# Ledger of designs, part 17: designed miniproteins, single chains, continued (5)

Each design is a single chain, and the fold is of that chain. pLDDT is the mean over its residues in the fold that is shown.

## One batch from the design tools (miniprotein)

Design m16560
Fold by ESMFold2-Fast:
Structure m16560 (fold): chain A 75 residues (1-75)
Amino acid sequence: SAPTNEEILNAFAKRYNLKIISVSYKTDAANRKLLVIKFMTKDNKPITLVVEESTFNMFVLTSYYYRYKNNLESV
C-alpha cells in the first residue's frame, strides 16, 4: 500500500528538521483539493506550502520546499 499523506508529511518534516504546525484543506475555483501545510523551521521561521492533493508525494513536497527556500534566500 502507498504511504498515507500523514506518513509522507512526518517523514518530510523529520528529513528537513521542520515542525508541522497545521494541515488544512482548501478547494480552488476548479474544484481541486489543495493541502495547506504550515511548518516551523529550527530557526522559528514559518513556511507555508500549498500542494494539490492529487499530486501529493515526497518528491513534489520536496520540490515545493526548495522553490520556497530559494525565493526566501534570493531576497
Scores: mean pLDDT 78

Design m16561
Fold by ESMFold2-Fast:
Structure m16561 (fold): chain A 106 residues (1-106)
Amino acid sequence: ADDAAFEANVQRSEAELRRIAEKADPETRQKVLEALEKYGGLAGLARAIVKALNSATDEEQEKILEALREVGEALARYRQNPDDPEAATEFARALLKLVEEIEKAL
């Protein structure tokens, strides 16, 4: 993909992620927004994932990849039920678990 298409997709994904977080419970929403600010948005979080994977042990890499799969599965469930605040909260919690595993590997 060219750089313009990649940047546009990152911006759309971050906008979607922020909308999902806004539907989660207030405490979980606040933690997700704080994590995004800490890493400089979705692009910064993606760079942190790559950095963590490059420095992580095999066990830490497996935990990060597992958390990434859980985020993808939770996003798929949310997209089936976009008006369900419970599905939004589950997605937000999966994302926070991913952030925790990244921070342990850094």
Scores: mean pLDDT 81

Design m16562
Fold by ESMFold2-Fast:
Structure m16562 (fold): chain A 102 residues (1-102)
Amino acid sequence: MLEEYNKLIEEIAELVKKLKGREKEVNRILQEAILRETPIEELRKRLEENTEPEDSELVEKLVKLYEQLKALLKEYYASLDPAERERIERERAELLAKIAAR
């Protein structure tokens, strides 16, 4: 679970880095989407509004990874105690912020 979760977060962060000067804004949108459990279609719209048309393939990959992450989170949180869930949420937020800052 945790390894699969961290792998998805790292894949998302690597795709965000490939966006031309939009890394900070896209990372912020993704962090808010994960925190708020934003619907897939709303996330797609926000990403499209904040990226260039040539980034459409990256946006589609980000949306698919987010869908996988959202499904994994739902299953994972159902099996975790509150303390472990809080720890993983902190590690996830720190990883995304660190990678976006590079």
Scores: mean pLDDT 74

Design m16563
Fold by ESMFold2-Fast:
Structure m16563 (fold): chain A 71 residues (1-71)
Amino acid sequence: MRYSSILIEATDDEMRVLDQTTDLEEAKKLAKENNVPLYIVRTRQELLKTVNKIIEEKKKGVIVFERAAPP
């Protein structure tokens, strides 16, 4: 699979994974249906920064990890 995505929610006490998909179009649908931002990340550093941002803002977000194309 080239994509993996998760819908996460951060609260004062915890971070929860609410839904998962392996399809970019389904990830876009999840973001739209939950009225939350969609983040596409390609590196582990970008993933960590995005997760921390969602936690700090105490909100929901969909994160899509896109793997680089092989050379």
Scores: mean pLDDT 67

Design m16564
Fold by ESMFold2-Fast:
Structure m16564 (fold): chain A 61 residues (1-61)
Amino acid sequence: SPVEEKLALLERLADVLAESEPGIAQDVRDVIARTRAAGFDPQELDRLTAELERRIVERAS
């Protein structure tokens, strides 16, 4: 499914970021875990990724 494909991509991104940006990597893993807990709901994934983008901008500031 498109949701499962996006989660697989996020998992790879978290792995790449784990050493340099461990806080962001953990935020990405939290999005994956919460989307799975919500039954792979695409609307919940979109909401959680919007929250993730906000947190990344906040950490970069």
Scores: mean pLDDT 83

Design m16565
Fold by ESMFold2-Fast:
Structure m16565 (fold): chain A 83 residues (1-83)
Amino acid sequence: ADEHIEKAKRDFEMAKVAKENGLDTLAELYLANAVYHVRKAAEIDPEKAIPVIKELAKGAREMGFQDTADYLEKLLKEIEEKL
């Protein structure tokens, strides 16, 4: 879980940097990779994944990636309902 969480956080930071520099396609690619890693973390350790999913959902919405934000918010709700 920890390796996937660290990769998700790193790729999310790269997505923000890319977006700030107007590299929207690259930002979307890094964000997609962060989502992949946080999903893998949630399968292994959902409690550790929750705060990362919340941060990614907020960041995706702020960057204008609404579909990704909606997906992450739905994933978060499904995980929290099972805990």
Scores: mean pLDDT 84

Design m16566
Fold by ESMFold2-Fast:
Structure m16566 (fold): chain A 62 residues (1-62)
Amino acid sequence: MDPARKSGEAALEAGKAGDAAAAGAGAYENMRISGPSPEGRQGVAAAKAGDAEKAGELALKA
């Protein structure tokens, strides 16, 4: 079962679409599933800064 991978993939697609809020939510959800990670925390920070693409990429790595 890979709910973290599914959350990361969804966040990456949201980031590509320019949806920083959805990408950040995906990064946060990935941390809720897998535990906190530097990539997950950076993904949430990138989303708060409005960097949707970076947030999505970091969420996938989290």
Scores: mean pLDDT 76

Design m16567
Fold by ESMFold2-Fast:
Structure m16567 (fold): chain A 97 residues (1-97)
Amino acid sequence: SMLDERIQQLQQLLDEANDLANKIYHGEVSKEEALEGLERIAKRLEELGLTVAARDVRRNIKYMKTLSDEQFYLEAEMTLGVLSIYLTVEILTLKKQ
């Protein structure tokens, strides 16, 4: 069904966000790689019609580019954490339909 397809798309994006957060936490990605990952996530949010979430991620990317490396990684983790909660709530809301 269209509902099952959307749940799968959101779950895939959630898994991607969690994978990126895990890599950042373990110091496995550069600042540039983290920014590229966040830009990919923002694009996918937009493609899925989650335009407000995409805008918020892009706003955070712009802000993070102004930060020191230490503050950058903290803000990246916070951005992905907030997004993970948002996507989880969206998935759970769709599953109850």
Scores: mean pLDDT 90

Design m16568
Fold by ESMFold2-Fast:
Structure m16568 (fold): chain A 86 residues (1-86)
Amino acid sequence: EIDKLIAEGEKLAQITQDGLQNISYLSSVLNRAPPRDLAVQTPRSGQQAIRLYNQAARLARQRGDLATAQRAEQRAEQVRELLKPL
């Protein structure tokens, strides 16, 4: 369960990072507005990644696995930092 939550969170975090990079490229390099779908889905993927990491951290703490809980919480914070401009 915990490993599956972390794996899904990592997948969504990657989608978020790729989306943010595409938005930045379109606006800064091509001087284009990002497509509405990209602008909407990118922060949604990031918020879902944060939720999955926080759920994994909660379950890890319940099992006494503090190292896994701390890593998941740190990863959630990293994704939250990526979303700050949005």
Scores: mean pLDDT 83

Design m16569
Fold by ESMFold2-Fast:
Structure m16569 (fold): chain A 91 residues (1-91)
Amino acid sequence: GLTEEQAIALAERALKLAEEAVKIYKEYRDQTDDREKTLKAIGAALAAIGALLTAALAYKRTGSPEAKANALKAAELLKEAGLKVDAEGLL
């Protein structure tokens, strides 16, 4: 199974991916008249959600408090960006 060290490392990488994806999403989300930028925003939103789910999974498999902390930080970034995911239901 997933070790606690692997879970922490996975959740930390997932948080960084969520931070990068949320930044891209915020940059392009309001440029709806540009199809390429709309696709970039959608892709970034999906990447941010996938990163949150990865961090949540790392926490669920190990119970690591550090993995949970990273998942909660990812959830808050998504919430601040307006990406509606039931993070409390995932954790």
Scores: mean pLDDT 86

Design m16570
Fold by ESMFold2-Fast:
Structure m16570 (fold): chain A 60 residues (1-60)
Amino acid sequence: SEFEKELQRRIEALLEGKPDVELITEEDVQRIAARLAARGDTSPEALIEAVKELFEEKKS
């Protein structure tokens, strides 16, 4: 959906300049965007938390 695509772009912007960004796939971004859209939680804080959780998952 258009809304999920906007969330994907915002998540990608948060990934810019972070180390190990290459570990994060497009599918990971799509999955997080879909979850945030389903919950209706699109605050900057929610996006930052989702990105942190994703990196913790991939770094483990």
Scores: mean pLDDT 77

Design m16571
Fold by ESMFold2-Fast:
Structure m16571 (fold): chain A 54 residues (1-54)
Amino acid sequence: KTIEVAANTPFSDIATPFISAHLPPTIANSTLASDVDGNTFEKDGETYTIKVIT
């Protein structure tokens, strides 16, 4: 699955729905969505890809 987010979105607004997911350190320690464009994480056995919209 793909999650589309604005480049200037605070990471906290993305992370809240996925608090039970195992986030890679590059995603978990990011301050902005743009820092994690193209990164993936797993939630409930499903792989999600973050796509930043400019």
Scores: mean pLDDT 61

Design m16572
Fold by ESMFold2-Fast:
Parts: structure tokens; C-alpha cells; sequence
Structure m16572 (fold): chain A 76 residues (1-76)
């Protein structure tokens, strides 16, 4: 499916960036609806100062139905 392809492409990007298997699993959970995983991934990407990956991740959350307000609350 389109969603599965988008997830795979993003995961591949993270693997190329040096993310571990544990980090990748956290991202998968975040994309699948786990709110705590979403918070942890946003924090992790922010700490790594990878603005491009953070922007892509936020875009994916919106594509998967997360509102702008929910993303702002997750970043607090």
C-alpha cells in the first residue's frame, strides 16, 4: 500500500542516517499511532538537530491523521 511504501522509504532514510534497530522500532510505533512513541521520536530527532528528518516525520504524522495541534502538544 501507499502508506507501507512511505513508511519503508522513511525507515530506509533513518537506516542510512545511522539509526539503530530499537530507534527504528520506536519510529514504526509512532507512525502506527503510539502517542508515547511519537513524543520520544520527536525528542530524539530534535536532539540530533536533523531538521530535515524532523520535518519529514511531522509531515508523515499529518499524513497518518495527526493534527497540527496534536504535534505541538507532543513537542511540549
Amino acid sequence: SEKEKIKKDFIELLKQAGFSEEEIELVRKALEGDEEARKEVLKYLKENQDESTLEIFKGLLKYFGVSDEEIEELEK
Scores: mean pLDDT 80

Design m16573
Fold by ESMFold2-Fast:
Structure m16573 (fold): chain A 80 residues (1-80)
Amino acid sequence: MPPDQKEIDEAMLLMQVSVVNGISPDKFKKIVESMDEDSIKRRADYLSRLLQEARANPHLVSDADLQKIEQHLAIAQKAL
């Protein structure tokens, strides 16, 4: 609610979404297949938190971007 904080939070969220969506689901699946269980758990936790934050800000994150994050999370969860 205070001025400027919302713009900073929005920029940080968009940067994180951009980094995650920069990796295609197919490439991410191959990466996950090479990861140990602890690394997969950490990635799944990160993606879960990012998805919750993105869903809380539907005016910033498109449905297509949300679907990509959901797909990455599903790939990580299936590998556990």
Scores: mean pLDDT 81

Design m16574
Fold by ESMFold2-Fast:
Structure m16574 (fold): chain A 100 residues (1-100)
Amino acid sequence: MSSPDRVAVAAVKMTPSDTYDDVALRVSLESDGLRVTSEVPYKEEYKGKVVVGIGRMEGSASDIDAYSARRFIDGREVLVDVTIVGRSDEKLIQEKIEKL
């Protein structure tokens, strides 16, 4: 499918207030049948872009594991940031990026 040109926020994830208040938004990209979902800090400027953000919340400390990849979709350069939520999620996210 061609490059995605739309971003949709699916959900909000929050950590307990006794550690830190951190908010990660779940982002779904829907365009030309392409769908990529991840948890990411969302901004309006991400609209019309392929965005799979970075964020992981751990106990009493905030931690962000960052993996950024450039993909060429339909001759268009797209920046993809991967959110690592758990060990089992790593492979699923990697597969989604590879299919972009």
Scores: mean pLDDT 37

Design m16575
Fold by ESMFold2-Fast:
Structure m16575 (fold): chain A 84 residues (1-84)
Amino acid sequence: GKEAGRLAEEGARAGNVTGASVGGFEAGKQGDPEGVLAGGLAGVESGNYEAARLVGDGGIMGGKLAGNEKAVAAGREARELGLA
């Protein structure tokens, strides 16, 4: 939950694409749509658009694995923000 969302936010803010991707995936898998979206926003706000997209892609994959449609939706939103 909170720890995975924090990894996504810190990774995305730092331009750490691996940390952003792993954090997004774990947040999505744990059913934390707020953490996925916050990670995407942190990436975009920091100019790290690739990291924001990877948070989104991770959140979609993790959300699908967990059957959490809200996490999948948050991942898609984070991915779209990263495509700016």
Scores: mean pLDDT 84

Design m16576
Fold by ESMFold2-Fast:
Structure m16576 (fold): chain A 104 residues (1-104)
Amino acid sequence: MEQKKREEEVIKRLKEIIDKLENGEMTLSDVIAELRELSKLLTPGQRKTLEDIVADLERLLAKPSWVDMVRLLANVEDLELNSSPEIAELIRKLFDLVVKKLRE
């Protein structure tokens, strides 16, 4: 079914982003670009939340901000809650790495 194929593609892309980010093969700017492409595979609600996450990340890359960090974490939690368990686990793992990179 088409929805299941889209979910499998999302899982595959999230795993690739995580692996490349962990190996230093991808910058946070590259992650933002990949998340924009990933948004095309998501539901309208998930896409809106991911667009908000991308905006939060762009602001944090320009200037460190506690308010923008709290907003990012809230939007990530919302995306996790609106995703399947496997996608939610990958989102959590990805953003744990992203937050670690932002704090370096």
Scores: mean pLDDT 84

Design m16577
Fold by ESMFold2-Fast:
Structure m16577 (fold): chain A 84 residues (1-84)
Amino acid sequence: MNKEIADELLKIVRELAEKGITPLMAEAARHLFEAAKAVLKGDKENAIKHLERASRLFREAVAQGDPVAEEALKKVEEILKKIK
């Protein structure tokens, strides 16, 4: 279970890197990477904190008109539901 969630988060990070990203999206991707590490350690509290931070950053990027951020935000919100 934890490995599957971490693999999903790392897949999002790789996809963002391949599409080319803004500094705001790069900060969000760093939080997804930290969330994946927390999930692998069984640290649910830190995983949720990093996912919520990434979600806020993606929401800000969506408000700035980034279409890549919209898809990433949806995936992160679904993962948050699975962890909570």
Scores: mean pLDDT 82

Design m16578
Fold by ESMFold2-Fast:
Structure m16578 (fold): chain A 68 residues (1-68)
Amino acid sequence: LSPAELILRRIAELVRAGASDEEIKAEALKLIEKYRPEAVAAWKAVFADPSAFELLLRIAIQEVRRLE
């Protein structure tokens, strides 16, 4: 799996488990820091935008369904 697919999978798992938005953001950032440290600032910007974050959650669920 690519780093992006790993991040999206983790987000989808947390959404399905009923995790809070803050828990999802924190766990995703850990993976981003590990695999794509240069992208941390960009991902924080996405997480700060409610509409972008909501779209990201939708994309994560759809991508995991596609990979299953």
Scores: mean pLDDT 82

Design m16579
Fold by ESMFold2-Fast:
Structure m16579 (fold): chain A 85 residues (1-85)
Amino acid sequence: SMAELQAKLEAAREMGRQIEAVIPNAKSISLGMLPDGNFVILVELEEDGRTVTAMLVFEQVDGELVPKYAENARGAEIMAKLKAQ
């Protein structure tokens, strides 16, 4: 339904805001979907003149994004900061 689509979009926006609050130096935050139906959030950071990508995976439950795992070390660091808030 349109209400479900709007709820999913708002959950994605809220998660983007939470990540931006934890990582204010993020150059970009992108949301994608994996073949298993989970969501991946890619965060680009600039560190020491280099672009570093963090990859975080979220499960969608009732239109909300719930942290599941991180696919790399930088993503794990960000995930830990999100859970600490």
Scores: mean pLDDT 74

Design m16580
Fold by ESMFold2-Fast:
Structure m16580 (fold): chain A 80 residues (1-80)
Amino acid sequence: SLEEQIREEIRRNREYARLVRETRDSLSPLQRLVHRIALAGEAYTLEQILKSHPDLPEELKEEIREVIRELEELVRELEA
């Protein structure tokens, strides 16, 4: 189902964010730039999902918003 596909995307994004955060201090400047672009792109995609699917369960929409906030925070951390 669409909900199952979205839950899988949330899981993948959380895992990706975790790995980037764990390896942050060992990333080169170019690797930081690549991850910032990728994380920002994932956040944008999740925002588009929310806009395109207003009928999603409220708990799933809130989980998507939480992941967007986490990804955007990590993008800011990688800029520092």
Scores: mean pLDDT 89

Design m16581
Fold by ESMFold2-Fast:
Structure m16581 (fold): chain A 90 residues (1-90)
Amino acid sequence: SDIEKLFYNPEKNKDLIEEAQKLVDELTKLAGEKEANRFLLRASALRFAYQVELWLENPDLPEEVINQRASELALKEFIAEAKTRIEKLK
């Protein structure tokens, strides 16, 4: 799935990735592929933003730990935003 490609440590984040994918599928159904793809760009941007913030706050943390934490935080925020967007489209 496209969601798995955007986030690190897919096994650790499996439940969040599966929930995010279901929301992307619902958004595609309600608003079409173009809107869903724009929202996927938002997911990628959120992951990168959290990576940068965590690197600046925790300069001694390993890259793998930063990437894992950023992915979890971005997935949680993406899921909340996607649920809000879907509710407004109903």
Scores: mean pLDDT 81

Design m16582
Fold by ESMFold2-Fast:
Structure m16582 (fold): chain A 71 residues (1-71)
Amino acid sequence: MEAAREAIRRSVLATAPEVIELLRGRPEPRDQEAADRLEEAVRNEDWPRILSVELELAVDRALAREAERLA
């Protein structure tokens, strides 16, 4: 079980920098705040917060894309 947990952590750590770069490329203040929060969570290895922020970002991005599609 520990090996599976470490694999998930490594996957999240590998993905987080790319997500942060994507958010930093966006001009929206909300995305900048999310990037800041994710950077802090990654630095502190706060796994529950990292997962929570990534989930919130995924939902927010899906909603934003839907809004852009309709505009």
Scores: mean pLDDT 70

Design m16583
Fold by ESMFold2-Fast:
Structure m16583 (fold): chain A 86 residues (1-86)
Amino acid sequence: SSMERRRVSLLTAAKLNYIGGEFGKEQGERKLKEGKKEAALLLYKSSARSYESAAELFEELGELEELKEKARKLAEESRKKAEELE
């Protein structure tokens, strides 16, 4: 059905954005440990945006509320880390 296709598309997009957030955070942490503050800042900002997008997509899906809340929390953590590096 068209509704099932929409559900699968939203879920896939949410998961990809969540993974993008994780990747950005991990790379940001790595760059920070290497003393590459400017690269770390960019990666944490990217991580925050990806997690925010994941949370919005989970909200639109209307399912997986725990993952939505987790994505919002992770977005705030990455945003705070980026602000500390500015």
Scores: mean pLDDT 89

Design m16584
Fold by ESMFold2-Fast:
Structure m16584 (fold): chain A 82 residues (1-82)
Amino acid sequence: SPMEEIERLVREAREEIRRIIDEGRREGLPQEVIADRVGEQLTELRRRIEEIRRRHRLSPEERARADRLYADLAQEAMDEVG
């Protein structure tokens, strides 16, 4: 299912973002550098979601759900970075 693929990508991105934040903090990287790396992961996630949307027919409800999944992760990531 296209939605199952989007949900998997969001879950994988959440895990990778957490890894970036944890690793960056252990290495003593500036918050701005960690934020930039997290932003790159969010940009790549959006690109992959848009590729799925182009290849598959999504209902308006499914599009809204995909948008919410992305927005929720972006907010979580911004809150976690500071």
Scores: mean pLDDT 89

Design m16585
Fold by ESMFold2-Fast:
Structure m16585 (fold): chain A 87 residues (1-87)
Amino acid sequence: KVIYKHPVEALEIQHGVFRLLRKAGAPEEVLEKVMEEVDKLIESLLFKNATKEQIDALIEKVRDILKEAGFPEEVIAEVESLLRGLV
């Protein structure tokens, strides 16, 4: 499977995740942690030719952050769906 994403498409997904979490009432600390991992995922896809395994690991870390913060499964699933759009 070819892993290639246009920078604009990656930025749109990054903005989508940020807006979704803000709408869900994420505190600054959680927003900062999630966006840090999302930035790492985008960098890996655009500049490091990331493997599927590396992408899955980064997405799982984002899920873990949201679970520990007490977010409902609906929000976690939506964030995962947006991030999987990067693959």
Scores: mean pLDDT 75

Design m16586
Fold by ESMFold2-Fast:
Structure m16586 (fold): chain A 105 residues (1-105)
Amino acid sequence: AEAAALAAQQAAAEQRFVEQMKKLGLSEEQIELAGELGRLIVEYRNERDEERRRELEIEILELVLKLEPALTKKAVEAGVLSEEDLERLKEEREKAKEILKELKE
């Protein structure tokens, strides 16, 4: 059934994001946000109603903006990001905030 397939995909995405965030040593609250993000991304990919897709885009962007600073901090601590990478990520954050503002209008 289509509904059962969607639920299975959401559960798999949630588990994958939770496992990845646990490996990075994120907090329980941040891990929960990552799991929810995984579920919302799968719902968005399967959503055909334009108004509901817009609502999901808003929720996804809000979660990404909440989770991204913690992920960036862990990546810096791991030595994976340069100063140039940090400047690029800051620009991408500002773009994401602008998109979120437009979606809410």
Scores: mean pLDDT 80

Design m16587
Fold by ESMFold2-Fast:
Structure m16587 (fold): chain A 87 residues (1-87)
Amino acid sequence: SLKEKVEKLLEELRKKVEETDFDPAMRAQIERVLEKLEEIVKNSDDEETLEKILGLAQRLLRSLFNPYEVFRIEEEADKLLKEIKEK
């Protein structure tokens, strides 16, 4: 259920990005973050990780025009990816 909720939010977020006219650099950054979040969700079943991704996805949705916040979200996504690969 939580995993389905996160996957649905990421799908909605991707559609929002496709519908929005972004600067090419900003679009590339957002798409990169989305790809990382999607990878984490596909490879995670634990509630703690899924709740962290839900939070990051919600923050990304609120911050699509804030490159500094998108950068911070990417840093946290990279940390989670590293933790998953080292398990």
Scores: mean pLDDT 82

Design m16588
Fold by ESMFold2-Fast:
Structure m16588 (fold): chain A 78 residues (1-78)
Amino acid sequence: MSLEPATEEQKERLRKLIEELRELIRKAEEAGMDPVRVVGYEMLVIAAEVALALGSAEDVEIEIRSLEAAIEELRKEL
């Protein structure tokens, strides 16, 4: 396998992003966001948790970028 394991710094960053996205999803639900969109964001959290548990450094970096984009999108709407 060509991919190196994720560093503790990468994992810690992803954990913080997961917590932040979960909080924003909760606020979006309270604000009455479309359930289909809410499920979409929840699926991003699941993918990130899988990468955190089993992923390479590359997998974790991809998920970090994905969650940062989702968080920025939700912050602009909320």
Scores: mean pLDDT 84

Design m16589
Fold by ESMFold2-Fast:
Structure m16589 (fold): chain A 76 residues (1-76)
Amino acid sequence: SMKSEEVKKRAEELAERMKETLRRKGRELGLPQEMVDMGERAVDEEKEEIIKLADEGKYEEALERLKERETRVKVN
C-alpha cells in the first residue's frame, strides 16, 4: 500500500529529526550521554510502533502517533 509506505517514510524522517534535536538539546543542557541515548532509544521504539500500525493498515492511528510525537518534542 502506498499509504503504508508513505507513513513509514514519514515516521523514519521524524525519528531522525527528533534524535538530532535530542542530541542538540542534550549538548545545550549538559545532559549525560546515557540520558540522550535513552531518549534516542525511546524515539526508535515509538517509530517502530507507528510502522507496526501502518503495516496493520491503521493509517489514522499511525498519523495521530506522529502528531503526538512532534508535540512532545516541541513542549519538552
Scores: mean pLDDT 80

Design m16590
Fold by ESMFold2-Fast:
Structure m16590 (fold): chain A 74 residues (1-74)
Amino acid sequence: SAEEELLQLLATKSLSREQVDELVALARELRAAGLSREEIARRLTERLKQLPDEDGSEEDTKRAVVELGAVLGV
């Protein structure tokens, strides 16, 4: 599923705090706009693929997974 692809990609990426905040903000904006969970996951996956790898912390990655999972209802 699109949600599974997003979570798998998140697990392999190294993300900075700023990149995590950007993804969370985008997810909340898309949810507020009334997009489906699948469409939100697809948009986030496309954005995530465009982000460069940065030296991020495990805490930032955990935060991304928790907040994006909440938006997607997983």
Scores: mean pLDDT 76

Design m16591
Fold by ESMFold2-Fast:
Structure m16591 (fold): chain A 85 residues (1-85)
Amino acid sequence: MVKVFRDGEFERELKEGESFEVDLEKDYIFATGEESYNVLVNGKKVLTIPANSYVVYRDGELINPVDGSKVKVENGDKISFEKLE
């Protein structure tokens, strides 16, 4: 299960495969619990985040703080999370 924070405030939990659309004017944090996840944009894997970690969305980009990798996300793009075994 992935927790979504918008502008530092808890918004909701995302279940596996649930689509989430970002507001391009807002900052988001997607935090993992005990499980690792693939991050998908429009159904395509773009990065992987380990357990007890997070990915930041800011200024149109997903930023993995583990390795600094960035992925562009556009208006109307759908973000989802796929749990790893």
Scores: mean pLDDT 82

Design m16592
Fold by ESMFold2-Fast:
Structure m16592 (fold): chain A 88 residues (1-88)
Amino acid sequence: SMADKIRKDAENILKGSKEVAEELVKIDPSLKKKVDEILKKMQESYKKLQEAIEKGDMKSAMKALMEMGSQYTGLVTLLVSVKKEKEQ
């Protein structure tokens, strides 16, 4: 179903975010607190997504998925910046 696809996309974003977070902390351990805060917000958005799907609120589910995507993009952008600094 469409709901199952949205759940799977959200799970993939969450898993990818954890992998990016682990790489970030390995490269720069000082970022652990900031990374943990982003992952906490990601988990909160994921819970909102699940609750919206249970209520049949597809608009809110899509909004929560987009919020998760934005948070993931933030983590990836931070990783690219840190890697670029280490190469200089």
Scores: mean pLDDT 87

Design m16593
Fold by ESMFold2-Fast:
Structure m16593 (fold): chain A 81 residues (1-81)
Amino acid sequence: SMLAQLQQQYQEAVKEMVKAAAEQDKEKALKYGEKAAQIIASSMPKEHQEEVYKKTLELAKKEVEELMENPELAKELEEEI
């Protein structure tokens, strides 16, 4: 189903984001954070996609910053995902 495909793509994007953060690659982590935000926004009604994207992207940037500041936490999350 389309929902299952979106869930898989989202999980893969989050995994790559966490992996990049663990490797201290901020640019790559932000790239995959943005991709995860785009996937979430695409699952919303068209009228709300831009607003959801902006809010989700802001949260993703904050999460990347936190993971980059705590590389041990990022490595632990990478192994769990």
Scores: mean pLDDT 83

Design m16594
Fold by ESMFold2-Fast:
Structure m16594 (fold): chain A 84 residues (1-84)
Amino acid sequence: SVADALRELDKLREEAKKISPLAARGVDLAKQAIEAATRQGNRLEAEILLGMAYIELGVLKVIGDDEGAEIVQRAIDLAEEVLA
């Protein structure tokens, strides 16, 4: 459910905050994508926010933050499941 995904994202955000601000931002963007699609009905904004989360994921991979990248990928996967 959307509520279950948002709860899991809140948990991932707390984990991400312990790793880096960039990882936390990636999780926040994935959560915002779900909220844009489900509360506002704005699929285009959701796609843009998800794209921004992928950019943060790319930065984490380039700098070698494997833990941050893993958490952001999990957040993106949750958002993509909700948006499918």
Scores: mean pLDDT 86

